# Designed miniproteins, single chains, part 18

Each design is a single chain, and the fold is of that chain. pLDDT is the mean over its residues in the fold that is shown.

## One batch from the design tools (miniprotein)

Design m602
Fold by ESMFold2-Fast:
Structure m602 (fold): chain A 114 residues (1-114)
Amino acid sequence: SEAAERAAEAARAAAELTLRAGEASGDPEALREARRGAERAREYAERGLELARRGRGEEAARYARRAGREAARGGTAAARGGTGEAVTRGTAAAIAGVGAEAGAEIALRAARRA
């Protein structure tokens, strides 16, 4: 479950980037969507970490995948927020979220082969 734990930690980091990107936004809709995405990503990532620590690698990877996806959605929303900082931070958060989702898919594939 080491790969699933790493994917969940990456998704948790992406959630934090999404929150900061939303807060840099000058647009209330972008901020609201980024906060929602960050909150859901954090919740799923924390559940993924808990499951990974209990040796439940497939379930952990599925939660990490959901977390990465929610972080990517929130980061994309923040990037539409109308400030240069929100564009830069939101794009970085979206890339990090997609990366965490991809890492989770690799972890899920590995867990199923074990």
Scores: mean pLDDT 89

Design m603
Fold by ESMFold2-Fast:
Structure m603 (fold): chain A 86 residues (1-86)
Amino acid sequence: SEVDKAKEKLLELVGKLQEKLKKFAEEILSNPELLKLLEEFDKRVVEAGQSEDVEFIEKTIKDVEELLEAKSVEELEEKLKEILEK
């Protein structure tokens, strides 16, 4: 199904994001605002993974892809704020 395919792609991209975040782990742990934004985004990813709304899952996939483009912790924070509409 389209839902199953979208969820599989989301899981793959989330795995890649987790690997990328490991490289910034020290900076992230020292930034409480960024940690809060990451926690809020994680809740959205969990919601998308439990959803049957293909559009919502695909939007979340695009958001993860956007975060994967970040080259620094500063860019990651900026992109997270944009994604979360803050």
Scores: mean pLDDT 86

Design m604
Fold by ESMFold2-Fast:
Structure m604 (fold): chain A 66 residues (1-66)
Amino acid sequence: DEEKRLKSENLRSLLRQYGITELKEGQDFGVSNPGLNFMLNYYQQLNGLKVTGIADKEVLELFNYK
């Protein structure tokens, strides 16, 4: 799925800008990296996902999509 692939590539690109190459389920950036937390919320909203601000199951599925 081209749309899912693009969402996945955009997510990995965003996370790489903040030095994040691996994600754990439930990982929360709110305190450690407020800039990334803001951008992750924006990414979730832009892509029609639940706006949780964390590495929830939907975010992990997109991050690991190939």
Scores: mean pLDDT 83

Design m605
Fold by ESMFold2-Fast:
Structure m605 (fold): chain A 78 residues (1-78)
Amino acid sequence: SLAEKTFEVGREALELYAELLKNPSLELKRRFGELALESVELAEKSPEFQSVVPEETVEALRELGEKALKEVEEKLKK
């Protein structure tokens, strides 16, 4: 189901974030950002997910994902 996909992608994003905190790399940061934003898009399409996960949690993940991708973009630009 869409809800199951959303939880799985969200779990993978959080696992990547934990790895990023232990061993920072631009590739890992990019992968985290991409997966985090994918998780947010899936969450926005899933009423079932929205019923159990607070909006604040989804927004926090979006902010973390956007920040990660922006930092990667800035590093590749220079």
Scores: mean pLDDT 80

Design m606
Fold by ESMFold2-Fast:
Structure m606 (fold): chain A 84 residues (1-84)
Amino acid sequence: APSAEEHAERNLARAEEAGVSEEELEELRLHIEIQILARRGDYAGLRKLLGLSVSPETIRRAVAGDPEAVAKVEADAEKALAAK
């Protein structure tokens, strides 16, 4: 079976072939990077990539589908975006 990275690259190539916009391709690339880091268990890398202040443990819980942790990560991401 292809690695998560290979699977992600195939999805990106299909999106490019389907004629999605460059803006949508950039969003897809970011989504792919997030998924790769999450699958590697690199929650510190996810924290850095997204500019989050929450703990890596909160990010791990959010990736595992904890709705409270998801809400905390989303709120933190909105604050990080607003600070730019």
Scores: mean pLDDT 74

Design m607
Fold by ESMFold2-Fast:
Structure m607 (fold): chain A 81 residues (1-81)
Amino acid sequence: MYSFERGTLVYYDSHHGRQSVEFPPRITTTDPEVRRLGQRAVELSRRLGGDGTPVGEFDSEEEMREALRQLIRALEESLRR
């Protein structure tokens, strides 16, 4: 089971570029779609040599779902190259 409670904040600073601050990510939902998207993101990230940790800060479950969909799309695009 996955838990996303406090995610990773990712932002762009005009002087320092891409920045990230990580917290232990927990998906605290029983929503099967969110759990499936989280599992897919971890799987695709591992194929690219990453640790599978999604990046983002989420104020709501809807934002988390949207961010996970966007992450999966980005990872799939990277794998097509």
Scores: mean pLDDT 50

Design m608
Fold by ESMFold2-Fast:
Structure m608 (fold): chain A 98 residues (1-98)
Amino acid sequence: MEERRKRAEEAVQRFKDTLDEAAARGSLSPEVAEETKAGIEGAVQKALDALEQGNRSLAASYSTAAALIGVATANMVKDPELAKRILEAARELIRALD
C-alpha cells in the first residue's frame, strides 16, 4: 500500500514536471498544462482512495481515466521527445496503481 502510493505520487510528479517543461518550451499551452495536471492529480487520488476502500474496479476506472488524459495531452504536444515522456509517465501511472 505505502509503496504503491509512493510510486503513484512519483509518477504524478514526473508527469507534472514534463507538462511544465512542455509549457515552458511553448510545446503545450500553459492552460492545457494546468488543467491536465489538475485532472491527473484528481483521477490518481480517487484511484488511490478506491484502493484503500478495497474497490479495485473503481480504482482501475480512475487509473484508466488518468492514462487517457495523459495520452490526449501527448497528442497536443509539438515536441516528440516530450510527447513520448508524457506517454511513458501515463503508462507508469497505470503500473503504479495496479
Scores: mean pLDDT 81

Design m609
Fold by ESMFold2-Fast:
Structure m609 (fold): chain A 68 residues (1-68)
Amino acid sequence: SAFQERAKELAERAATLSAEGQQALFDVVAEVSSTLPKAPSLEQRRAGSERVLDRIEEVIRAEEARRA
């Protein structure tokens, strides 16, 4: 699926980041996850997953720009 392809691409890019960059990604995932209710609906889970990928991509872009 397009979601899985995007997730794989972002994971490969994330693997090239420094330890600090990888920690920043972990922190962002934890932040977004904390905004979900304890028993999220399927709709809330889908929206949350999309939001996680968008936030991950933002962090990767910022870290890549910093080392370029």
Scores: mean pLDDT 77

Design m610
Fold by ESMFold2-Fast:
Structure m610 (fold): chain A 114 residues (1-114)
Amino acid sequence: MKPPLDPSQLTQEQKVAFTQELAKKVPKIVEKLLRSAGASDEQVKKVKEETTKALDAMLKSLKEGNFEKTREGAIKLTGTMIRVVGLSLDPSATPQEIVDEALEGFKEVEKAAK
């Protein structure tokens, strides 16, 4: 009848809260990168929506204690961000190429986290 007050479980809840803050910040970072690369408002909106879905899927898996799915999502997220940033620094890359890379990458993050 005592609640199982496990420090590991409290750490997990804190990780969830931190991941919620990241879910708010990462779409803003992606928006800034895409706008700097010359993407349209419609392209930016679509990528932000897919980014939010991917992070929501990771957060859900984390809340459910599915560490394996959360880890796979985090690996895919990191790879996607590296590729998107790399393309945004290439002056020959088109806004559409950056948008396509971001959309594909964030869909893979969502799939890995489900």
Scores: mean pLDDT 78

Design m611
Fold by ESMFold2-Fast:
Structure m611 (fold): chain A 80 residues (1-80)
Amino acid sequence: KVIELIEKLKVSKEIKDLLKKALETKDAELFGEAVRKYLLEMGWSEEEAEEAAEEAKKNFEKDGEGTIELFALSMLEHQK
């Protein structure tokens, strides 16, 4: 369940809210924004975060909800 994965993430409430909103509305822009903000909080450059956000939006357009699930699982793997 993707919502349960999002709730387990050790990230800001803003990022969790964006991920949940993207899942609810199926909005690739909201998912891209969540990825961008997450990477900026992790210390990535604005340029790197924007490139990753664009790739995330493309993956979301192709694979939908599964893209958010894979992203959340990847974040959990790197967080502990």
Scores: mean pLDDT 80

Design m612
Fold by ESMFold2-Fast:
Structure m612 (fold): chain A 53 residues (1-53)
Amino acid sequence: SDIIAQVKKLALSKGYTDHFLVDGTLKNYDLPLVKKGEKTVEEVVNSYLDKLK
């Protein structure tokens, strides 16, 4: 989806290069919140980078 593509692009720009951003957490938890405007793409990427460093 467009949101997942945006998350991957931003994560790549911040040094995260793996496609693991499309796991169940992103799809079932973060993606619906981003679609509603309750969470930003940057917040999702930053949360992921903090966990995967």
Scores: mean pLDDT 65

Design m613
Fold by ESMFold2-Fast:
Structure m613 (fold): chain A 55 residues (1-55)
Amino acid sequence: ALDLANIYLKYLNEINDPKYAAAIKALNDAVAEYNNSGGKVDPVSILKKIKNAVN
């Protein structure tokens, strides 16, 4: 689960394309909010958001 999120983010970072910047920012913001809420974050939900952003 967590490994999938890390692999996906690393893949996007290696692509020299500004389209991924918005997706990474949204992901980071969501992770921070969920961590403050009790440390509950679902990598699958995050991956879906990234997929939609970089489609």
Scores: mean pLDDT 62

Design m614
Fold by ESMFold2-Fast:
Structure m614 (fold): chain A 78 residues (1-78)
Amino acid sequence: MQQYAIFLENGEVKIQYRITTPEGPVNALSASEYDAEYVKKEEAEILKEFGEGTTLAEALKALNELKKEEFAKKVILP
């Protein structure tokens, strides 16, 4: 299973994806729980999570929008 997520690391908005390879019974962790553990390990903040079926193009569009939003916060825009 492949899922995209957008994270904030040291003021940078980044996109990452997670791949799960089912080898028989696998962890039944939800995407959110799995991403939270990953974020803790990477010392990043989750800004946006995507479900299964989200294309890379859609994820990149969201990445660009979130970069604009973070930039706007720095220049006192809503």
Scores: mean pLDDT 56

Design m615
Fold by ESMFold2-Fast:
Structure m615 (fold): chain A 63 residues (1-63)
Amino acid sequence: SQLRQQAVDLATQSVKAYMDGNFEEGDRLREQARQAGRQAGISDQQLDQTVQQILQDLLQQGA
């Protein structure tokens, strides 16, 4: 669904913001990802797990 894709995109942007040291933007994007996730039927727990997977993937790609 479009809402699910939006939630994942926002979660990815949030993780990148945290990696860049921009905690303010990261927090904002995480909240938006949660709202989009809930509308798509994704639990907060499932979204948090997705965020953890994204972080690990980005860290491996970035060295």
Scores: mean pLDDT 80

Design m616
Fold by ESMFold2-Fast:
Structure m616 (fold): chain A 64 residues (1-64)
Amino acid sequence: GKPAEAATEEAARLREEGERLIAEGREKIATATTREEILEGIGTIMRGIGLITQALILSRRALA
């Protein structure tokens, strides 16, 4: 396999997972009735942002 292709596929997967987590976290906050549920939603969004950041790093490595 080509390393750049594998990195591009992994980056796409991480980006999709990150976007999904951000959407789930946003819905959790929108439907939250407790402070703990809001904090859980925020945590989920932050996890999604982390995955998108990793995807960006991998995308840059694939172009190098």
Scores: mean pLDDT 81

Design m617
Fold by ESMFold2-Fast:
Structure m617 (fold): chain A 95 residues (1-95)
Amino acid sequence: SEVEEVKEAIVREAESLGMELIDEEETEDTIILDFALTDPETGETILLRVTLDKKKKTVTVSNLLSGETFTAPLTVEEAVEALREMIEKARELVS
């Protein structure tokens, strides 16, 4: 399905940027993906939640530590772009 393609693209992009998928929940209407990055030298952590809304056809990317949120259309291109921007901003906050 289109949702599965977006999910796989998000996981692949997050992993390529050093994030680990730590939790995955699926309901009838949503897929929720929790990602973490911990610097082994400093212990600084980035925690992101990605919510794929099957009904609204949106992806929401949230920084669980800052509370910042981005929402994008449920497409591979838009979802991956939103994820990249959030990871970049999150890294700047913990650096």
Scores: mean pLDDT 84

Design m618
Fold by ESMFold2-Fast:
Structure m618 (fold): chain A 68 residues (1-68)
Amino acid sequence: METYYFRGTVGELIAFLEKFPDDTIVDATIIGKDEVLNFQDVTIGELIEAIRARFADDEEVEMALTLY
């Protein structure tokens, strides 16, 4: 398993995630300004869709991403 750590804007995070195949299974923890989101056994495509629904592109976030 590989673990990636990200720090930056939501737009930069989405661009980072788009480098992986959409069907890649991941765990992710996303730390935003006012909330922490935990995802287990989701696809990259599902993760990107959830992020886009919840955050503006200019918001600063941190993420830990684990690939299986």
Scores: mean pLDDT 83

Design m619
Fold by ESMFold2-Fast:
Structure m619 (fold): chain A 77 residues (1-77)
Amino acid sequence: EELEKLKAELEKITQRFNDLVSALKELDEQIKKITKPEEEPLRISLEFLRRYVEQQITKAINDLLKSLLDELKKLLE
C-alpha cells in the first residue's frame, strides 16, 4: 500500500525530469542556431534560460530524494 504511493510519487518526479531534459535539448538546439554577433543578446537570454532549466533539474532530483526519505520514514512508523 505504501509502495503504491511511493510508485506514484516516483512516476510524477520522473515525468517532470523527462520534461525538463526535453526543454534543455530544445534550448541547446536554439542556441546552436545563433552564430552571428548581432544575435548575442538572444543567445545570452537563451543561455540564462538553459541555466534555469538546469536548476529545475537539480530541484527535481532533490524532490525525488526527499520523497523517497519521507515514504521510507512512513514505512518505519
Scores: mean pLDDT 77

Design m620
Fold by ESMFold2-Fast:
Structure m620 (fold): chain A 79 residues (1-79)
Amino acid sequence: MEKYELLLDATFSSREDAAVAAYTTIAEAGDGPWKVVITDAAGQEHEFEADNAEEAAAKLREALAPLTPPLRVRVYRKV
C-alpha cells in the first residue's frame, strides 16, 4: 500500500499562487495528515508535514517566505 497519495504537483511563478493552490488542495482534501514539498528556483527541496489545515497554513507561509520563484509545490496526503 502507498504511504502517501499525491494531491497536487504544480509549478508557480509567485509565492501567493503557490500558497493559495497548496492551501486550497489541503482544505478540499478534508482529512490529513499532509506532506508538502516545495522545490525552489535553485532546485532545493523544502519539506514539512501538517496534521491540520491551520498548521499547514502557518508552515506554508513560513516555508515560502524566504524562497524565490519559480516554485514547484507537491502536496501529499498520508494513506
Scores: mean pLDDT 81

Design m621
Fold by ESMFold2-Fast:
Structure m621 (fold): chain A 91 residues (1-91)
Amino acid sequence: MISKEELEKAIEHLRKAKEAAERGDGKRAVEHLEEAKKSLEKVEGLPQEAKESLLNMIELAKRAAERGDYKRAARLAEGAVKALEDLLKQS
C-alpha cells in the first residue's frame, strides 16, 4: 500500500510551493519544495519509475525558483500535485 500520510504531506508542501512561487516568494517556494522532496522520499509503495520522475520534477521546480523563474516553478509544482493526486486515487 502507498504511504498515504507522507504522500499527503508531499502534496501539501507542493501546493504551498506553488502558492509561494505565484507570489514571487522564491525562498518560501524552495523551502516547501525541499520539504515535499523529503516527504516523497519516505513514501513506500510507489513504482520506482514514478517516484524518480516526481523527485526529478521537484528538483527542476526548485532550480526554477532559485533562478527566479517563478512561473515555471509554479507549473512544475502543479504538475507534481496532479500526478500525486492521481496516484492517491489508485489502490
Scores: mean pLDDT 84

Design m622
Fold by ESMFold2-Fast:
Structure m622 (fold): chain A 60 residues (1-60)
Amino acid sequence: SREELLKLPPSELVGHLLSQMSPEEAARRAGLSRSTISRALRGAELSPENKERLVDAFLE
């Protein structure tokens, strides 16, 4: 569910996306830059808005 995914750390969320698609595809789907995806994967904090974009990309 969307609520469950929003509880995950950004690094785990991005890790799950990257197990199914390339970083370029994940960035495209989420509407984020590749550098944002890379920093989130390394444990950088995301704004709530950007985290919601990642979750929506996962559920798409």
Scores: mean pLDDT 79

Design m623
Fold by ESMFold2-Fast:
Structure m623 (fold): chain A 66 residues (1-66)
Amino acid sequence: LSEIASAVAKALVEAGLSPEVATRAASLVVRLLERGRRPTVGELAAVPGVGRKQAELAVKAYEEAL
């Protein structure tokens, strides 16, 4: 899970999000995965500062890290 969080945060920062916003999105991904759920684009886009395209990148990043 720590590698998944790092992969999501890195992908979002590279996509132009601030480290703070990227960390919030990565934390949400980890929490949902720990509960046996796969985060959706809609759930990630609900994070303040995360747009739909960034949410799609976050989904790809955690799927590649799984």
Scores: mean pLDDT 82

Design m624
Fold by ESMFold2-Fast:
Structure m624 (fold): chain A 98 residues (1-98)
Amino acid sequence: HMTPEEKRERFLQEADRLLQEARELYSGMKKAIEKNDLEKVLELVRKMLELQQRFDALYDEARAAGVLTPELEARYREIQALHDEAVRLYTELLEKKR
C-alpha cells in the first residue's frame, strides 16, 4: 500500500530519470551535429521521440492517479523544451545539407 506522498515521490523519481536521459540524448545530438554525423543524429532523434512517448504515458498515469504536481509539470515542460530544441537543430542540419 502506497501513501499519496510515496506515489508523488515515485513519479518525480521516474520523471527525473527520464529528464536525465533526455539531457544525455540532447547532448549527444549536439555532438553528432558538430561531427556532421547524420546517421547518429537520426538515431538520437528516434530515441528522443520514444522518450517523449514514455514521458507522456507517465504524465497521463500521474494525472489519473491524482498526483500531478507542479514539480512533475516542470519536468514535463523541460523535456518538451529539450525535444523542441532537438527538432530545431535537426531541421537546421537538414537545411544546411541541401
Scores: mean pLDDT 82

Design m625
Fold by ESMFold2-Fast:
Structure m625 (fold): chain A 65 residues (1-65)
Amino acid sequence: MEVEEFTARGVIGLVMEKEYGFRVGDRITVTYEGDKATLVSERTGRKVEVSRETARSIIEAVRAE
């Protein structure tokens, strides 16, 4: 199973707070499965399913900050 991690921060963190109910500062685990990805907050256990492309875009944007 492919897994990546990042911290919700900056503008992307604010977008994730609004759209997915995560918080800025949350450590997010991304698990890839086929064409889908599951984002999980380590603090709350809140789980959100997105497309693999959306998850990759989020990670790329966080890495660019």
Scores: mean pLDDT 80

Design m626
Fold by ESMFold2-Fast:
Structure m626 (fold): chain A 74 residues (1-74)
Amino acid sequence: SEKDRELSRRFEEIARLLGRALEHVEAGDTEGALETLDRVEGLVDEILASTDDPAVRRFAEGVRGWVDRLRAEL
């Protein structure tokens, strides 16, 4: 379905952005890392606003928790 395709695209983008955030951290680019994490948070918020699926919501909340922990270390 279109909804499933959009969720898949958002998950793929989250995975890509999380990898990019770690690259910024490794390079010592705190500003780039924080900007990338803000984009991940936006996608997580979109997923949580668009679905009632408890497994999808648990995954999205897990990503949010990871983002919050990494942001606190920067």
Scores: mean pLDDT 85

Design m627
Fold by ESMFold2-Fast:
Structure m627 (fold): chain A 95 residues (1-95)
Amino acid sequence: VSVDEFRDLLAEFVLRIMEVVKKEVDEETAEAFERRLGVIVIQAMIMKEQGEPVEDVVEWFEREVKRIADEFKLSEEAQREIEAFIEELRRKLLA
């Protein structure tokens, strides 16, 4: 997977994650979550560009997204939806 393909896939899944978040929290909280998620995405891109295996980058990304989802007290249902999206992302990146 190229850096550009990785970026495009991350952007797609960030939008999908944010749709779940926006259903659970107010606009201000959603904006705060999006800022935190944006930092995680930038770090994932840096890791990929520095030659980290894509599997390791996705595992790190999943861990960090789950961490902020718990910090923001998202419901168990929302967290499961986000986990399903990350599993789909992993499958697409490793295809």
Scores: mean pLDDT 84

Design m628
Fold by ESMFold2-Fast:
Structure m628 (fold): chain A 95 residues (1-95)
Amino acid sequence: GVDYRERDPEELAVDLADYLVTLHKRGKGPAALAAELALASRYLSPETVELVFAELAKKDPDLALEIYQALPAELLSKPKWEAIEKALRDAGLEL
């Protein structure tokens, strides 16, 4: 499980990114991972969401892009979408 402590957004982002990568290795597809992240994002600031996608892009850039493409638009606020797009572009990914 992921520890949703707001005390250290960078550690939280690393833990959540590791959790999603682990679920993918266990056979969960991008759509299921996108749903997990969308649910978790209700408890995360846009800054923390940016850090999560930055860590995902470092660990598995293909997975980061596939999760982004599978995210349901209606479940994330505009600032969180902008944060995700910034993180992925900063990682050199084409959106």
Scores: mean pLDDT 80

Design m629
Fold by ESMFold2-Fast:
Structure m629 (fold): chain A 75 residues (1-75)
Amino acid sequence: MMSPEEQIEKLMEETRKDIEKAKTLEEVDKILKESGKQIKKLVDTIEDKRKAAIYLSVSSITLAGMWFEFKRKLK
């Protein structure tokens, strides 16, 4: 059975793939907003609150990084 941590990692992989299919920053913003919402729900299910806080912080930074990387590639 997948742990919340494994589900977060899989969701981040799917988010990266969805961004690769996106053609506009507006589409990327929509994808990241939805992924961030789902990650927060998964983080809320992590029993270890210290671990939950770390995953929330790392995932938030990673999603922000995905947005900046897409913008950098957009000519």
Scores: mean pLDDT 81

Design m630
Fold by ESMFold2-Fast:
Structure m630 (fold): chain A 58 residues (1-58)
Amino acid sequence: MEYAKKAEEYGGKGAGEAALSSLESGDPGGGFTGAHGARQMGKEEGAEYALKAAELAK
């Protein structure tokens, strides 16, 4: 949850929502999608938090 919240703060709303979905479903795919989106917008810090959330979802 904490990393999903930071992904939203630094990577934009879509990144946080995707990371949260990963944590809730146990499927890291959402966190990876959020990280990719954040990187496309140049928000690398948010992308790193989304990836951390994906790791916790496993």
Scores: mean pLDDT 67

Design m631
Fold by ESMFold2-Fast:
Structure m631 (fold): chain A 84 residues (1-84)
Amino acid sequence: IDEDALRLADQYIRLGRQLRDQGRYQDAIDQYGRAAGYYIRAGDYRSAARVLRQISDLRRQLGDDQRSQRALRGADSLLRLDQS
């Protein structure tokens, strides 16, 4: 189950990167959000936090500062879990 979650997370990261490279930032955010969820399910909080930081950067590029800051807070929370 954890291995399947990591595989799905990787797949969604690849899709998100392709969409980002095409300038499709909202679609990229959606795929990255899916990836972060699967990393959390697998207990890979470090990778999930990294993905949330990418979401934050894309949100900022779209002018959505509030959701950008929320993603950063989520990343910090996940890194606390990783240290525990």
Scores: mean pLDDT 87

Design m632
Fold by ESMFold2-Fast:
Structure m632 (fold): chain A 59 residues (1-59)
Amino acid sequence: ARDDIIDELLAQFPQFDRSTVAAFLDANDYDIAATTAAIQQVLNAPTPGQAQALIATIQ
């Protein structure tokens, strides 16, 4: 189920909230691999502010 996928991603990336993970999934058509890659891109950002900007641009 969708909620199970969100919970799994939250377990891997506890620094994000549920709504942020859900937004990543929606932006990537609920593709777990693409969503994981997008989250990894944010985590590799050099500053927290830059990471937040990357999250904000995922539409």
Scores: mean pLDDT 71

Design m633
Fold by ESMFold2-Fast:
Structure m633 (fold): chain A 92 residues (1-92)
Amino acid sequence: SKEEQAKREIELGARRFAGILQIMKMTGDLTKKGLQKAGDAEIDRVRPVLSESSIKTLQDGIKKAIDYAEEGKFDKMLQTIGDTTQQVVKET
C-alpha cells in the first residue's frame, strides 16, 4: 500500500541520517551546516510520500537531533531520531 511504502521510506531516511551523523562525528566534519544539509536531503527524499504536517514534524526532529549532536549528547540525538521516526510513521 502507499501507507506501507511511505513508512518504509521514512524508516530508511532516518537510518541513513543517523549513519551520516555518526560518520561526520568520526571524520571530524561535524558542523551544524553539514548536518542540516544532510537532514534536508533526507527530507527531500521522503517529501513526495509525506503530508506537510509530517514534514514539519521531521524537520523539527532533525533540528533537535542536530542540537543534541552539537552538545555532544549522541545518545539523546539517536533517541530523538528514533522518537521522531516513530511519530512520523504514526502520522502516516
Scores: mean pLDDT 77

Design m634
Fold by ESMFold2-Fast:
Structure m634 (fold): chain A 64 residues (1-64)
Amino acid sequence: MTVTFLVTLEESFDPSVLIPLAARYGGSAEVLSPNQAIVTVPEEKADDFLAELEQGGWSYERLP
């Protein structure tokens, strides 16, 4: 199974860095705006991916 997140950074940043990051966890990312991306990762990798987002200062919301 996979899980999908909306990822946001408050300051202007290049969200395309999430594309190779998601790929490292077996997932994918799509840039929506200068500070938002949709990221999909395998459920078994989700906790590790979210820990890395938190360390990087990203905010996230799990989509249904």
Scores: mean pLDDT 77

Design m635
Fold by ESMFold2-Fast:
Structure m635 (fold): chain A 74 residues (1-74)
Amino acid sequence: MGEELANQLLRDGAIRDRLIKEGFSKELATKAVMLYRKKGENLTPEELAEATGVSKATASRIVKIIKKTDEELK
């Protein structure tokens, strides 16, 4: 549990930092990563857009970056 939690936090931090590097705000990046951990692979661009107020196009780009970065960290 402690080891898994530490690895999860490091991975979430890396995904958030990737989103910030891509030009998204820290607040948006943090909220997007939190939603991804709650929803997992089932997170849709529509759900992210509704939760954050960004356009579907922006939400789609964010979801793609999150999923790709998380896969690269495995």
Scores: mean pLDDT 80

Design m636
Fold by ESMFold2-Fast:
Structure m636 (fold): chain A 55 residues (1-55)
Amino acid sequence: SMAELEELKEEAKKAITSGKKGELRDVIDAGLQRGIPKEEIYQAVAEASEELAAE
């Protein structure tokens, strides 16, 4: 659902901001386990990175 992607994007922002490489991988793995397509997960991560860079 769109709500799951928004939650994933927020978790990705937290993981990126933390600077811990394992945390972002855990976010991606959790998304895959929930059945979210890999392409949508990577898009959400890209959007999270772009939004952080714009700040």
Scores: mean pLDDT 79

Design m637
Fold by ESMFold2-Fast:
Structure m637 (fold): chain A 55 residues (1-55)
Amino acid sequence: DAALEIAREELSKAKDQKELNERGKRAAERIKREFGATDEEADAAVVRAAIELGL
């Protein structure tokens, strides 16, 4: 879905754990802004994307 794609695209660009955390926060903010998702829903999408990417 669109939220997972946003999270995957952002997280896949991370070079280290610090960048991964920052990109995860940016992905969550984009998901909340664009889809009206809650903090919990946006965070869940980021976590799912990280698991799917093996992070």
Scores: mean pLDDT 79

Design m638
Fold by ESMFold2-Fast:
Structure m638 (fold): chain A 78 residues (1-78)
Amino acid sequence: SADRMRELVATMPPVPVEELRKLLKRLVELAKEAGVEESAIEELVADAEKLIEEGRTAEAKVGLLASIEALEKYLKEK
């Protein structure tokens, strides 16, 4: 929801978007090696990349953090 997104933006770590993108890229590579489907990975990153392209940096950070969390969970579960 919009309220949840605003809460996540307010509580997000003060990390540059470029650092989050680097971490996501590393996790994508690890997930591919672990056998996670590429289509699922692409879906996780698509919205965050779109927000970056639109200049919505704070919302893009929330999307990147959510994608990172989802990929870390997939890597743990295998």
Scores: mean pLDDT 70

